# Designed miniproteins, single chains: the designs that were tried, part 39

Each design is a single chain, and the fold is of that chain. pLDDT is the mean over its residues in the fold that is shown.

## One batch from the design tools (miniprotein)

Design m1335
Fold by ESMFold2-Fast:
Structure m1335 (fold): chain A 81 residues (1-81)
Amino acid sequence: SEEAQLQRAMEEQGLPEDLVLVLQELARYQSGEITPEEAIARLRKRGLKPEYIEVLRGMLTSNPRQRLDLIRAALEKARAG
């Protein structure tokens, strides 16, 4: 899908590990492997900051352009510390 191609392109650009984990859980949800609640629980168990969990939550309800904006915002927060 166009979403999967976009996610792969972002991974190839050297995203932070935490954002890669968010995109992996989004992909699991899109494949029907897990529920939204399970995806969020997996990120929490890995110790991801609440900001990355909110990125996943936003992506689960967003179109591809909105997901790009969420990823950009998360990158800015990660760079800020």
Scores: mean pLDDT 69

Design m1336
Fold by ESMFold2-Fast:
Structure m1336 (fold): chain A 84 residues (1-84)
Amino acid sequence: YIDKLKEEIAANPDPEKQAELEREIKRVQAYIDLLEGIKFMAEKLGYPEIVKLAEEAIERIKNGEDPEKVFDELMKKIAELVKK
């Protein structure tokens, strides 16, 4: 997905539209970085189920799913697992 956004930047001569696409790349990357952090902490704290969920969420975002929706679904699942 990020690679597709980079291709759109290269193909688009409008600097305002390029800036919008760069902000979208930054937004998507921020969610991936946050999920990588969640995965790292879950692995360190001994929550293998959360590690798996974070890995699945990262793959979904990399495949072009809405990072906010994926993140919200993950946080709901983590909350259910931690309380049990």
Scores: mean pLDDT 78

Design m1337
Fold by ESMFold2-Fast:
Structure m1337 (fold): chain A 118 residues (1-118)
Amino acid sequence: SAEIESLRDGFERALAALRAAPVVDPEALEALERAIAVLDDPANAEAVRRALEEIRRLAEEVEEERRKRGLSFEEMAEELARRLEARAERAPPPAAAVLRAYAARIRALVAARRAARA
């Protein structure tokens, strides 16, 4: 369950960062809040496990493409977020919530990195 705890901590940090932002993204906030509720319900454990396996698989595929195509961190992150969102459209609701939240977390990390360079 350490991976689920790590995922929850990541979503909580992304949620805090988005709430502190000058302009709020309500869809990203809703996705993260919904996913945290999904992670807190033991009935969703199997759906969460399947979502984590899918996240790992997609992340490995995107990292391999990054190496082959010489993609930047931002290009890799956007590609991963896009694939997570596409997969979420065909996933059961609890798994879909986790996949969408992970995409939102990735975009929040990219936004924070861009702000640090400005």
Scores: mean pLDDT 84

Design m1338
Fold by ESMFold2-Fast:
Structure m1338 (fold): chain A 69 residues (1-69)
Amino acid sequence: GVAAVKDGLLAALSPEEKAELLAAVASDPHRAQRLLTRASLGLSDAQREALATLSPEEALALGREVAEA
């Protein structure tokens, strides 16, 4: 589910990458999507599929939660 995707993304991102994602979510949703896609390469196939089922708004909200954790 979404919680497992969040945990996977949190593990994949460095503190520096989290700061970049947080800034991008606030100001550049296209960059935020690219950063999330890059981080998703560290996820399982099932977690990537779950992420892909999210709307753009839900994906950005998840990205913000990960960046602020």
Scores: mean pLDDT 78

Design m1339
Fold by ESMFold2-Fast:
Structure m1339 (fold): chain A 90 residues (1-90)
Amino acid sequence: SEAKREYLELVLKGVEAILKDKDKDKALKYFYDAAMLILKTVAKKQNKEITDEHIQLAKDIAKETTDTLSNMKDEELQKIIEEIRKALAE
């Protein structure tokens, strides 16, 4: 689906920002956009508006994701990139 592709592209950019650029702020922005995409998709299907609680949840998810990935070894991050690229090629 289009939403799945967009989500995977944002996550890929976030992981690459950590591995290649060593830029946690750049990664945080991509993971925030990825989390917001999921929350907006769910809200739309439920005929609900995005709330400040959704925005805070997206920020919390992005921070946790960035912190977790920043503590991973480069070899682990590279495997994540390869799996995402494989999923995008389908």
Scores: mean pLDDT 89

Design m1340
Fold by ESMFold2-Fast:
Structure m1340 (fold): chain A 79 residues (1-79)
Amino acid sequence: MEEAFERLKRYLVEELGLSEETAEALARAILEVTGGDLSRLDWESLGRAIATLPEEHRAEISVADAEKILAKARELAKE
């Protein structure tokens, strides 16, 4: 996984409190929908990534979490 995606995964676990399994699956799904470029992540592509997760993992992610994920991914893409 690219360094930025590892940092995103750590953010999901440490700051948002998602399980390690959900964070890994979501970070991987985001990598796939963006083709490795976090600057391409928007609300639609994030929604597509979340939709690929099992229901139990999707249930951990609130709308507020999704907004924070989008903001963090864009922040990491600029660094």
Scores: mean pLDDT 80

Design m1341
Fold by ESMFold2-Fast:
Structure m1341 (fold): chain A 68 residues (1-68)
Amino acid sequence: DAALEKVRAEQGALVAKGYVKYKYGIEAEEVRAEPVGDTVGRALVKADGREFLVTLDSKTGKITVEEL
């Protein structure tokens, strides 16, 4: 369902933006979020000339971030 995928991507983008700000103290300029399966979301965050890959598992609540 494209509508559910869009909602998951939007929620993932908000979580990713907040987590990058929390961990690195920088405001996201661009966020591209994609659902990966039913419970996992992935987002590419661009902020202050830096790029971050954020992964959220909604089943476990685990968030990970990697600077690219």
Scores: mean pLDDT 75

Design m1342
Fold by ESMFold2-Fast:
Structure m1342 (fold): chain A 82 residues (1-82)
Amino acid sequence: MTPQQVNNVKNIINNLYNSGRLDQSQQNTMMQMVDNSLIDAVQYMIRNGYNDAAITGFLRTMGYNIRSRADRDAVIAQIQRS
């Protein structure tokens, strides 16, 4: 992971907090996860029912080519199996 990819994901987390979709505890947990693993942050989002747009943003930041909902669902299934 590049520092730029980590910063992009942190910006998504901050935007979710500022829009009221994350509480402060959830924001702190996700920020800590991103410093260790982008995959762990995405798995946390999936398990906690985050919206499709936020998950797609994280996956694109990791370099996945998400052009459709089917592409997103396939990548999510792959991550959940790891």
Scores: mean pLDDT 71

Design m1343
Fold by ESMFold2-Fast:
Formats: structure tokens, sequence, C-alpha cells
Structure m1343 (fold): chain A 96 residues (1-96)
């Protein structure tokens, strides 16, 4: 079902962002972590559009904008906070 496909995609995204947060906390360059995060968000745009989940698309675009701003400012602390917020939001979408 579309819901099962969506739930699998959200769980995969959660795992990806948890890994990125861990890399940032381990001292990886915030610009590299942010770029990978933006690429990860971008891969889901077509998928959310096909599923007509524009609420998820809009939220992913909002997080992408926030990550870009943190990267341009080279703000590690802000990037960490944004990734934590994104992870918490994904957990809420997965928990029914």
Amino acid sequence: SDEELLQKALRQQLQNFQELLARLQAGEDPRRVGLRAQMTLGTMEIFFSVLKRYDLLDKFQDFDDQIRAAMEANDRERLEAILQQLIAWLQQQIAQ
C-alpha cells in the first residue's frame, strides 16, 4: 500500500539523519554533513509528490532551507539543532 511505502521511506530517512547527526557530533565538517542532508531531503521530493503528500514535501523543503542557512553561516550548533528537530519530526510521522 502507499502507506506502507511511505512508512518504509520515512524510517529510512530517520536512519539517514540519525547517521548524519552522529557524524556531525563526531567532528565531521558541518558543510559536508549539511550538503549530505540536503541531498537526502532532495531524493524524496518526487516520491512525496507522487504520493500527493504535499505536507511532507513542504516540511522537507522547510528543513532544507534551514540546513542551507546553517551551512552558509558555518553554524555547527544550529545545524545540530535542526537535525535534532528533523529527527524528532520524522519520529512523530512514523508514530501513529
Scores: mean pLDDT 86

Design m1344
Fold by ESMFold2-Fast:
Structure m1344 (fold): chain A 92 residues (1-92)
Amino acid sequence: MITDEELEQAIADIVLGTMLAALRSKGKEEEAQKILEEVDDSIAGRYLGAARAAYLLGDKETAKRYFQKAIELSKDNPELRKKAEELLKEVE
């Protein structure tokens, strides 16, 4: 039986991977690579990376959703939370 934490981590990996693949498919390889290099090895960090990728794809609604998820999951990382909150304001 998969745990809720393992499931959430797997979902975050899929979400980030999907958004980065979408950026690469649009010829934005440099932007995708930069996001990947800057992403923290955390569930919140993966959602922050996915939100940035969604924003670059022009999907503001998906970007906002993933930024909000990153904020929610960054309780133990105030720097990541602050960065996600600042980026969310730029999307609004």
Scores: mean pLDDT 82

Design m1345
Fold by ESMFold2-Fast:
Structure m1345 (fold): chain A 100 residues (1-100)
Amino acid sequence: MDLTLKKPEEITVDDILEYLDQVYDFLTNGLDPNLDVEKDEWLKGLIKTAVELLKKILPKLSEEEVKKLKEKLEEMSKSDHKPAVEFAKELLKVLEEVVK
């Protein structure tokens, strides 16, 4: 699903979870599991875009929806693939900074 086609008001937590599943599949099956994220400008751009999207949507989410996102990102952070782990960790930092 392309989240850029929806207005921020129309984006649901299920849309975000589907987006995270698609990104995770690409990061684990499309990229080298040992890829150095700090040396890959494309991957840095993907992480930045996801962080910006998450920051826009977080104020609209309930505590239960935020918990679902956190659980999904925590599962991604346990991956054997470095790009997936770094992606998940950067998004988890956003959740920890915005949701106290």
Scores: mean pLDDT 75

Design m1346
Fold by ESMFold2-Fast:
Structure m1346 (fold): chain A 68 residues (1-68)
Amino acid sequence: FSLLGKGRYKGAIVTIRGDTIYVLGAGESDEELQKALLEELRKQGLPVKDVVYAGEEGVSKVYKIVYE
């Protein structure tokens, strides 16, 4: 996925706004999405400590990025 705006993770649409990640259309569990998002952000060189599930907004799952 893209660090600046919208990308795709498998079949899901991923949108990042500041420290917030919105995931639309994912079939994966919240735990699986947290791990995948954390790994991808770290792989892209971001100093990310954790990705925390923050709930739902409409049809999207919401995650928060926790930086080092």
Scores: mean pLDDT 73

Design m1347
Fold by ESMFold2-Fast:
Structure m1347 (fold): chain A 78 residues (1-78)
Amino acid sequence: SLSVEEAAKKGAQIAYDHGASEEGRLSAGMAFAGAVKEGGPDGHLQGGIMAGYAALSGGATREQAIATMKAVADWGGA
């Protein structure tokens, strides 16, 4: 299973690859890490939604946030 630290790095990288600001990148990483820590059957989907919203709050565009959300939700084949 993906560790909390690995999830933080992957969430941040996914946000970065989709053009999020530095603040949005950090927020997305923390959101995905939090979702992995909480666990559950919808963890990847919840992680994606949280990462997308975190990227938006950190200054990402709507399209960048949606791309981040989808990429994080798809991480791990969920």
Scores: mean pLDDT 70

Design m1348
Fold by ESMFold2-Fast:
Formats: sequence, C-alpha cells, structure tokens
Structure m1348 (fold): chain A 88 residues (1-88)
Amino acid sequence: MLAEKVRELIDEAADILEEAGYDDLAEKMREIGEEVAKAIEEGDLEKALKLIEEAIKFMESFGKQHGVEEVAKKVIEKLKEAKKLIEE
C-alpha cells in the first residue's frame, strides 16, 4: 500500500540517522513518517508532500550546520524517493 511504502522509505532515512549517531533525530524522522502515512491514509496528499518537503529542507540545513552533508544527502535521497511515490 502507498502509505506503508512511504513509511518504509522514511524509516530507512531514520535508520541512516541512527547509524550516524543521531538517535533523537532518527526518532523525530520516524514520527514524521507516521504523520505522512496517516495523511496519505486520510487522502491528504498535499499535507503528506508538505511534511516531506519540510523534512528535506531541515536535513539540508542540518547537514551544513553539523558538517555531515553526506549523511544528510543519503537521508534526503530516501525522502525524495518517498515524495516520488506520492507524486506517482
């Protein structure tokens, strides 16, 4: 199902953060994944896309601020894959 596949991709993004030592940020990313999946199940694709776009912007800023741009890039790639599934 779309919601499940999108959540799996966002959970994979969270796993990348956890492996990099950002456990609190990984948990926040999993929460975002849950909210995105709920929005998809409710038919609010605009909200789902907005949540993913906000997460991408946050990760771009985080990567630059903490000098972990390569980790942020991998996370963003998973978020962009999730976005493409919603956009078809």
Scores: mean pLDDT 86

Design m1349
Fold by ESMFold2-Fast:
Structure m1349 (fold): chain A 91 residues (1-91)
Amino acid sequence: SLDDVKRETFEYWRELAKKRGLTPPSELPPLLEKAAESLYSLGLPEEKIIEILKGVAEYLINNDLNLADIRPLVVKEAKKEGVELTVEELE
């Protein structure tokens, strides 16, 4: 379910933040929540969506990035999981 995708992504983000000595967020970052919703609306398998979003989260935390638009990063991470997407397919 979309709720399972959001939960797994949020749990991964919190765990990764703790490992880096950062304050864990109280909620899933809005850009990641929107990305989860967009990927889910495209009918992708739940496990693929979770792996893509985990890759995005890891990249953002490792590079200390606060991006206004993460769609290009979602496209790059999707390609690693064998999913071909364009930025335009992500609302």
Scores: mean pLDDT 81

Design m1350
Fold by ESMFold2-Fast:
Structure m1350 (fold): chain A 68 residues (1-68)
Amino acid sequence: DKEKKIKELMNELAEAGLRGADAAAFAAIVEAARQGDYKRVAELALASPSAEARAEAERLVAEIEKIL
């Protein structure tokens, strides 16, 4: 199911963004993920100060784009 797979990948994207996030970024990512706001979750994860988190976010965004 396309929708189910997107939800799974969005959750992984949120988890990647939470790595190295400060309290404000952490709260924003959790809220965006809860609302299903994929674009906001991707924006926050890709803006992470952690290079590892950004690389993981780029990989997950590519996987979501394959499904869309």
Scores: mean pLDDT 77

Design m1351
Fold by ESMFold2-Fast:
Structure m1351 (fold): chain A 63 residues (1-63)
Amino acid sequence: PNYVGKAIDSSLNGDSEKARQGSINASKSGEDGRSVGMSSAHGALLSGDKETARASIDGGLQG
């Protein structure tokens, strides 16, 4: 699945819970959850959304 793209889309829309869950799901599927979380955080920061960026990183670390 395109977890990175979905995470970025969620982050650009300010959906912190979807961004967090996307990063967790990537980790559970055997992907590098930290990398997905970082990409999601980058998307959030492009919109100035620090809360969604934090949620993305936390999700990547928890998976």
Scores: mean pLDDT 72

Design m1352
Fold by ESMFold2-Fast:
Structure m1352 (fold): chain A 77 residues (1-77)
Amino acid sequence: MQKLSPEESRQLIHAESSLSLAIMLANQGMYEEALRQAEESLALLEELLARHPDNQIARDALAETRRLIAELRAQLA
């Protein structure tokens, strides 16, 4: 079920905003700063999914965040 409280919805929006910022920073070549923002988004999404393991939006965002982190780490290695 996708029923989030208003507070949980704000948490998801914050995680999505951090991911969006990470993508913008990566597009500007700021890979280290992008990685930090992506890691912050990851932590928020993992916490939300611990409470709502069936939330498809959060699962999709988590998968995208993990992919971005892997790509950024490859660029920095």
Scores: mean pLDDT 85

Design m1353
Fold by ESMFold2-Fast:
Structure m1353 (fold): chain A 87 residues (1-87)
Amino acid sequence: SKEEVIKLKKELLDLAIEFQKLMREGKATPEDYRKYAEKFEEIAEKLEKLNSPLAPTAYQMAALFYKYAGDPEKAEEFRKRAEYLRK
């Protein structure tokens, strides 16, 4: 629903803000990147199920965080999924 998409968009924004705070505190670790990557992945899956145009953006965020978590295979998987959904 439109309401669910708005909620998921807010969750994406809140996660980005939370992570930026962690980065400013100089405490971000590869484990933190993986934790946030998994959260972005969950939101991306929900957005894809709702056929939301925000799904590619959420997958791209998951891909970026998986890359910084040291998981290049998952990073590439979700980068390709974002590209596929954008076309």
Scores: mean pLDDT 85

Design m1354
Fold by ESMFold2-Fast:
Structure m1354 (fold): chain A 62 residues (1-62)
Amino acid sequence: SALEQLPAELQALLKEAGITSLADFADGLLNGRFIKVLKEAGYDDEQIVEAARQIRAAIESG
């Protein structure tokens, strides 16, 4: 899975948010679920932007 290329902490957070595909990721962004989960894990706005970039790159490249 392309998501296996992400850091283990991001993989765990995506699993908790129910995000397993590009569609789930897009829905999570629209609903604020992805941002909420990362903020609850202690991510700041810069870290959230970088995490979103890594997730998109992994999904689009795999």
Scores: mean pLDDT 73

Design m1355
Fold by ESMFold2-Fast:
Structure m1355 (fold): chain A 84 residues (1-84)
Amino acid sequence: MEALEEERKRLEEEAERARRLFEETGDPEYLRRATEYRIRALEVDYILRLQGVRSQAEKEALEAATRAEKAALRAETEERIREA
């Protein structure tokens, strides 16, 4: 469990580092990397939240909500990269 919390913090730090690199270089590749780290942090958060889930229906609802959020974040970032 503490390993997942450490992983989430690491992913958040990597996302911030990639965002700083984008600000320094203007390279849209770093926006994509920042979003990938944010999505991974969302996945770790999902696993942590899943520990409180006690039914299959609740698990399926949490999985669906998390997938939708990740898809929306990817789509927004891909559009920004295309425009850059």
Scores: mean pLDDT 80

Design m1356
Fold by ESMFold2-Fast:
Structure m1356 (fold): chain A 131 residues (1-131)
Amino acid sequence: MEELLKKLKEVYEKSDREELIRDIRHNLAGLGVRLTDEQIEKLIDVVLNLSPEEIELILKAMVDPTLPPWAIGAALLLKRQQPPPGVSEEEFYKQMLSILVAMVAVLMKKYGLDLDNPEESVKKLIEKLKE
């Protein structure tokens, strides 16, 4: 998990931020969640500063059968931490970051948390997931 966070941070530093924010926005729209580019950027920063243990709590929550079926597949891909044949490591971790951020936003919405205050709301989400 620490290695995953390190690779996600490295990919974020190298990525076109406009492209990454657009990809996250597109994924969220398909899930019925609408965030501004500023909200998405703040959420990325919050997610990348989570501990390995907090990321594990989010991944466990993603296998909840009340969430979209793709959430289970995404959690398994994030745990596997290996790109499929023909996919670059950089592209793989960029997609994993996009999926992780989108899933955190979906969980925040599920628990009725404020998407305008991602730092406070992610902290409250982690507290709920520990219960």
Scores: mean pLDDT 76

Design m1357
Fold by ESMFold2-Fast:
Structure m1357 (fold): chain A 90 residues (1-90)
Amino acid sequence: SADKEAAQKLYDEIKEKLKEILERSKNKVLQATVESALANMESALATVDRDGFIQAALRSLEVILKIAKELNDEETAKIVEEMIEKVKAA
C-alpha cells in the first residue's frame, strides 16, 4: 500500500542519518541507543501500520535526542531534531 511504501521510505531516510551518527560517534551509550532505536523501528515497520511506525520512530528519536543532549553532542542533537520534525510532517 502507499502508506507502507511511505513508512519504508521514511525509515530508509532515518536509517541513513542514524548510521552516519554511529560512524561519527565513539560514545558507547549513544551507539547502543541508536542501535536499539533502529531495531525498534525495524520491528515496528514489520508489525504495525504507518501511524504505529510514526509513533515508534518519534519515541526512538526522542530517546536519542535526550542522550545526545546529556552528552552535549550538539551536532547529533541538531540532526535528530531535524529528523523528528520530518517524521511529524509525515
Scores: mean pLDDT 86

Design m1358
Fold by ESMFold2-Fast:
Structure m1358 (fold): chain A 70 residues (1-70)
Amino acid sequence: SALEELLELAKEAKEAGERLPVDEAARYIQQVMEKYGLTNEQLAEVARELGIRDSGEALSILGVAAKKLL
């Protein structure tokens, strides 16, 4: 599923220290949500599974994953 792929890509980005600026990250996240029908609740679950507590860090990492999934 797109959600599982996003989780794997986010895990890889976290481990590699890959980050995007928060504003750029938010744009890719929105595009992935629209393309694959993902919800804010599903993205929050991905951040929780990765153990990311900081919202800015979560957004930055998820943005890298979202860009790769597009």
Scores: mean pLDDT 86

Design m1359
Fold by ESMFold2-Fast:
Structure m1359 (fold): chain A 95 residues (1-95)
Amino acid sequence: SERDKLLEEIEYLRQKLEELRERAERLLADDPELLAQVQQSLDTAGYLIDQAQKVLDDKPDDPYAIQHARGLLGMARTSLVWVQGLLIQQERRLA
């Protein structure tokens, strides 16, 4: 179901968020301002993922809740993609 796909995506994004948080702390240790910006983006993504979970838990059979959760996860994905791209670029600079 669409709900089951969104729940699988929530689990995937939570794992990705924790991986990116750890990588950011290691790769941006010498750039505290950029690290703070990345951490804020990751915190925002975490909040959006948590809100998507709550929406799906509160109204599991509501198509509007499914659409709302999809939108929240879309915003979280955008933040995580930005962070991942930045960290890949930073890894290339350190090589």
Scores: mean pLDDT 89

Design m1360
Fold by ESMFold2-Fast:
Structure m1360 (fold): chain A 77 residues (1-77)
Amino acid sequence: MVSKKYDLGVENLAKELMELEKLSKEEAEKIARKIAEKREELLKEKGENLTNEELHETLLKLREEEIKKIKEKEKLE
């Protein structure tokens, strides 16, 4: 199971996404979980070779892509 710090991070990130991007709670939580899961995957795959810069860049790119998908869906409405 993921650590308690991971769960707190997901909740905090979801709240930020709701406030900044005006996403629903469900959409924000979904994105936050994907970001947290990606972070854990990178730590497992690259552990010792994972730089702080690479981690941040990968997570920012994922966040931007997921937000863009939601905004593109809204634009089609």
Scores: mean pLDDT 73

Design m1361
Fold by ESMFold2-Fast:
Structure m1361 (fold): chain A 83 residues (1-83)
Amino acid sequence: MLERLRALTPAARAIADILEARAREELLRLEEELRDNPDEEAIRRRLEEIAEAAITAPADRARLAEVRAAMDEQDAAARAAAA
């Protein structure tokens, strides 16, 4: 379950893993919406909004921040390689 959401970005995967037990129905609705209308940017944005509201534990927020930092580093490396 939630495989389409997990495939979007590393951050989306981390959010899905953290919230799967707590916000399963909301995540399943986004998974279904991504299947039927693949506006990946809009769904990713809504997933991040759900995470901001629902992920309150410091350890989970730290994990998500580490994943986001790794994504930013990867994007920066890709831009540097293109220059």
Scores: mean pLDDT 78

Design m1362
Fold by ESMFold2-Fast:
Structure m1362 (fold): chain A 70 residues (1-70)
Amino acid sequence: MEEFIRKEIEELEAKTPEPPLPEEAVEKLIKILLEQKLDKEKIKERLEVVFDTAEKLREIGRQIDEELAK
């Protein structure tokens, strides 16, 4: 448990320097990828290299679902 907590802290510190991407940029990027006729799964795969946090990826998934529901 101790080692697990330390690992999480080290990973968090490594990610801290990376700037957060604003919701506006995420929405714009999703629209661009949808215009390229990519499926939700492929869009998430491309965005994974940009977003390291699982929470951001889930948020992206919801936005993709909203766009595809049109």
Scores: mean pLDDT 58

Design m1363
Fold by ESMFold2-Fast:
Structure m1363 (fold): chain A 55 residues (1-55)
Amino acid sequence: SARGEAAAREAERAGEAGDAERAQNYTVLSASLGHEEGARRGAEASRRAVAAGAP
């Protein structure tokens, strides 16, 4: 759905900003809206944010 895609894009934006918590929250929202591909992209963005925050 359009809402699921919007949530996925917010997750990716949060991931790019290094905000892993926000990325994870939007990933869950995308999944809850039935957007499996969006949830997958959001999860990847969240993982990248966590990795980028490691020393």
Scores: mean pLDDT 79

Design m1364
Fold by ESMFold2-Fast:
Structure m1364 (fold): chain A 65 residues (1-65)
Amino acid sequence: MNREKAVEQAKKAAELMGLTEEERQRFIDAVLALKDRLEAAGKKGKVTITVISPDGKEVEITIEL
């Protein structure tokens, strides 16, 4: 999966969570950092993570490695 697709998934999840522009950028950076760490750890395939918004909404993000 390319970096652009990961950014788009993170943006969509941030919008669903109602994040501000600054929170959205931090969230995108966190998702990309997680992807980089998983790749460095030798993980492959699809990894789904559940994130909780500040208002308690659960959002799933699938990262393709």
Scores: mean pLDDT 75

Design m1365
Fold by ESMFold2-Fast:
Structure m1365 (fold): chain A 90 residues (1-90)
Amino acid sequence: AAAARAAALEALDRLGALGKELGVGDQVQPLLDQARALLDQGDYDGAYLHARQAALISIQQAKKQGDEKAVKEVEELLRRLHAALQALRA
């Protein structure tokens, strides 16, 4: 449980950092803060939904900038978050 929680928190932190680097930190950070709050409440589905919304904003901005590396990194972080949240609900 502790390792899965740490992995989920790390993924959320990295999604926030990428959003800031892409110039959409003000749009993504509130969604990631909500995801963290829902994670702390045990609402793993709600946590993933809000994190996915933040990730989609970052992906759209990265595509606009031609940053294919950032698109792939955001997609990988979402996969890591999903796996961590599934481990927590088991």
Scores: mean pLDDT 87

Design m1366
Fold by ESMFold2-Fast:
Structure m1366 (fold): chain A 74 residues (1-74)
Amino acid sequence: ITLNPLSKEEVERIKAELDRLLAEMAAAPTVTSEQSARRVGLILQLVAAYLQGVLSKEELDEIIARDRAVDAAL
């Protein structure tokens, strides 16, 4: 498995991108398959960042809690 190291700056960009996507999904009356695929991809990247030690477990848990809250609102 090829795993590229993630920098703190890249992790912050991924977090910001996921937050924007979740806000868009929560505000939109319709969710697209592209938005769902992008959401999964961003979360997997954040999990990889946690496994690499770039993201704390507390931050990851907060991100997952936010994702679950948006999912419950859809």
Scores: mean pLDDT 76

Design m1367
Fold by ESMFold2-Fast:
Structure m1367 (fold): chain A 78 residues (1-78)
Amino acid sequence: QAAQLFKDIKEEVKPKLDILKERLKKEGKLTPEDEKKFEEFVKEIERLFEEATENPTKENMEEFRKRVTKLAEELEEE
């Protein structure tokens, strides 16, 4: 069930994003301006999951999974 896989990915990614935000905040790397960018990033991810859930294909699911993970990693490095 593709919908279940999408839920699993969302549940896995969301905690990682929350942990990343808290880590950056503690390290002083997350300024108020950066926090706004992070909020926009989270909203984008939520929209991607909603769209993918509407049209759940194996290829679409894997693509969004990779994209979300990549964006989160890039945000952490920046």
Scores: mean pLDDT 66

Design m1368
Fold by ESMFold2-Fast:
Structure m1368 (fold): chain A 77 residues (1-77)
Amino acid sequence: SAEELLARARAAAEEAKKYREEGEKLEKEGNILKAIGAYLNAVGAAVEAYLLAKKALELGADEAEARAVVEEAGLKV
């Protein structure tokens, strides 16, 4: 359902945000290689959030709600 896909998209967006925050923390600590790994994980989670939100929108999810999820993932819409 659109609601289930949007819920999964939100979970992926939260994961992307956590990885971005962890990457920033690791970068401040000077752990550049681990920071890169965290940022790559953030990108993967953000892409998942986008694809799930897009599919939810195709199934009738609210457009503003789907956009908010994508923005939370760190993507420009």
Scores: mean pLDDT 84

Design m1369
Fold by ESMFold2-Fast:
Structure m1369 (fold): chain A 67 residues (1-67)
Amino acid sequence: MSAEEVRAMLEEAGESQEYIDSLVDMIENGNAVQREAAIKAAELLYEGKSAAVVAGEVLRIIGDSLD
């Protein structure tokens, strides 16, 4: 998924501009793990998942990639 697609998805989900810019920056300038985590967060938020579910999945992706 491209940074432009993630931006459009988060804007449609009603997320703040600061949050959208943060996730887009992770996709454009982050490492592979940060890109995967940011894309997954955007998808889950677009699906209407709770912040706790989003945070848990993001931490799982990051943790699995660190160890």
Scores: mean pLDDT 75

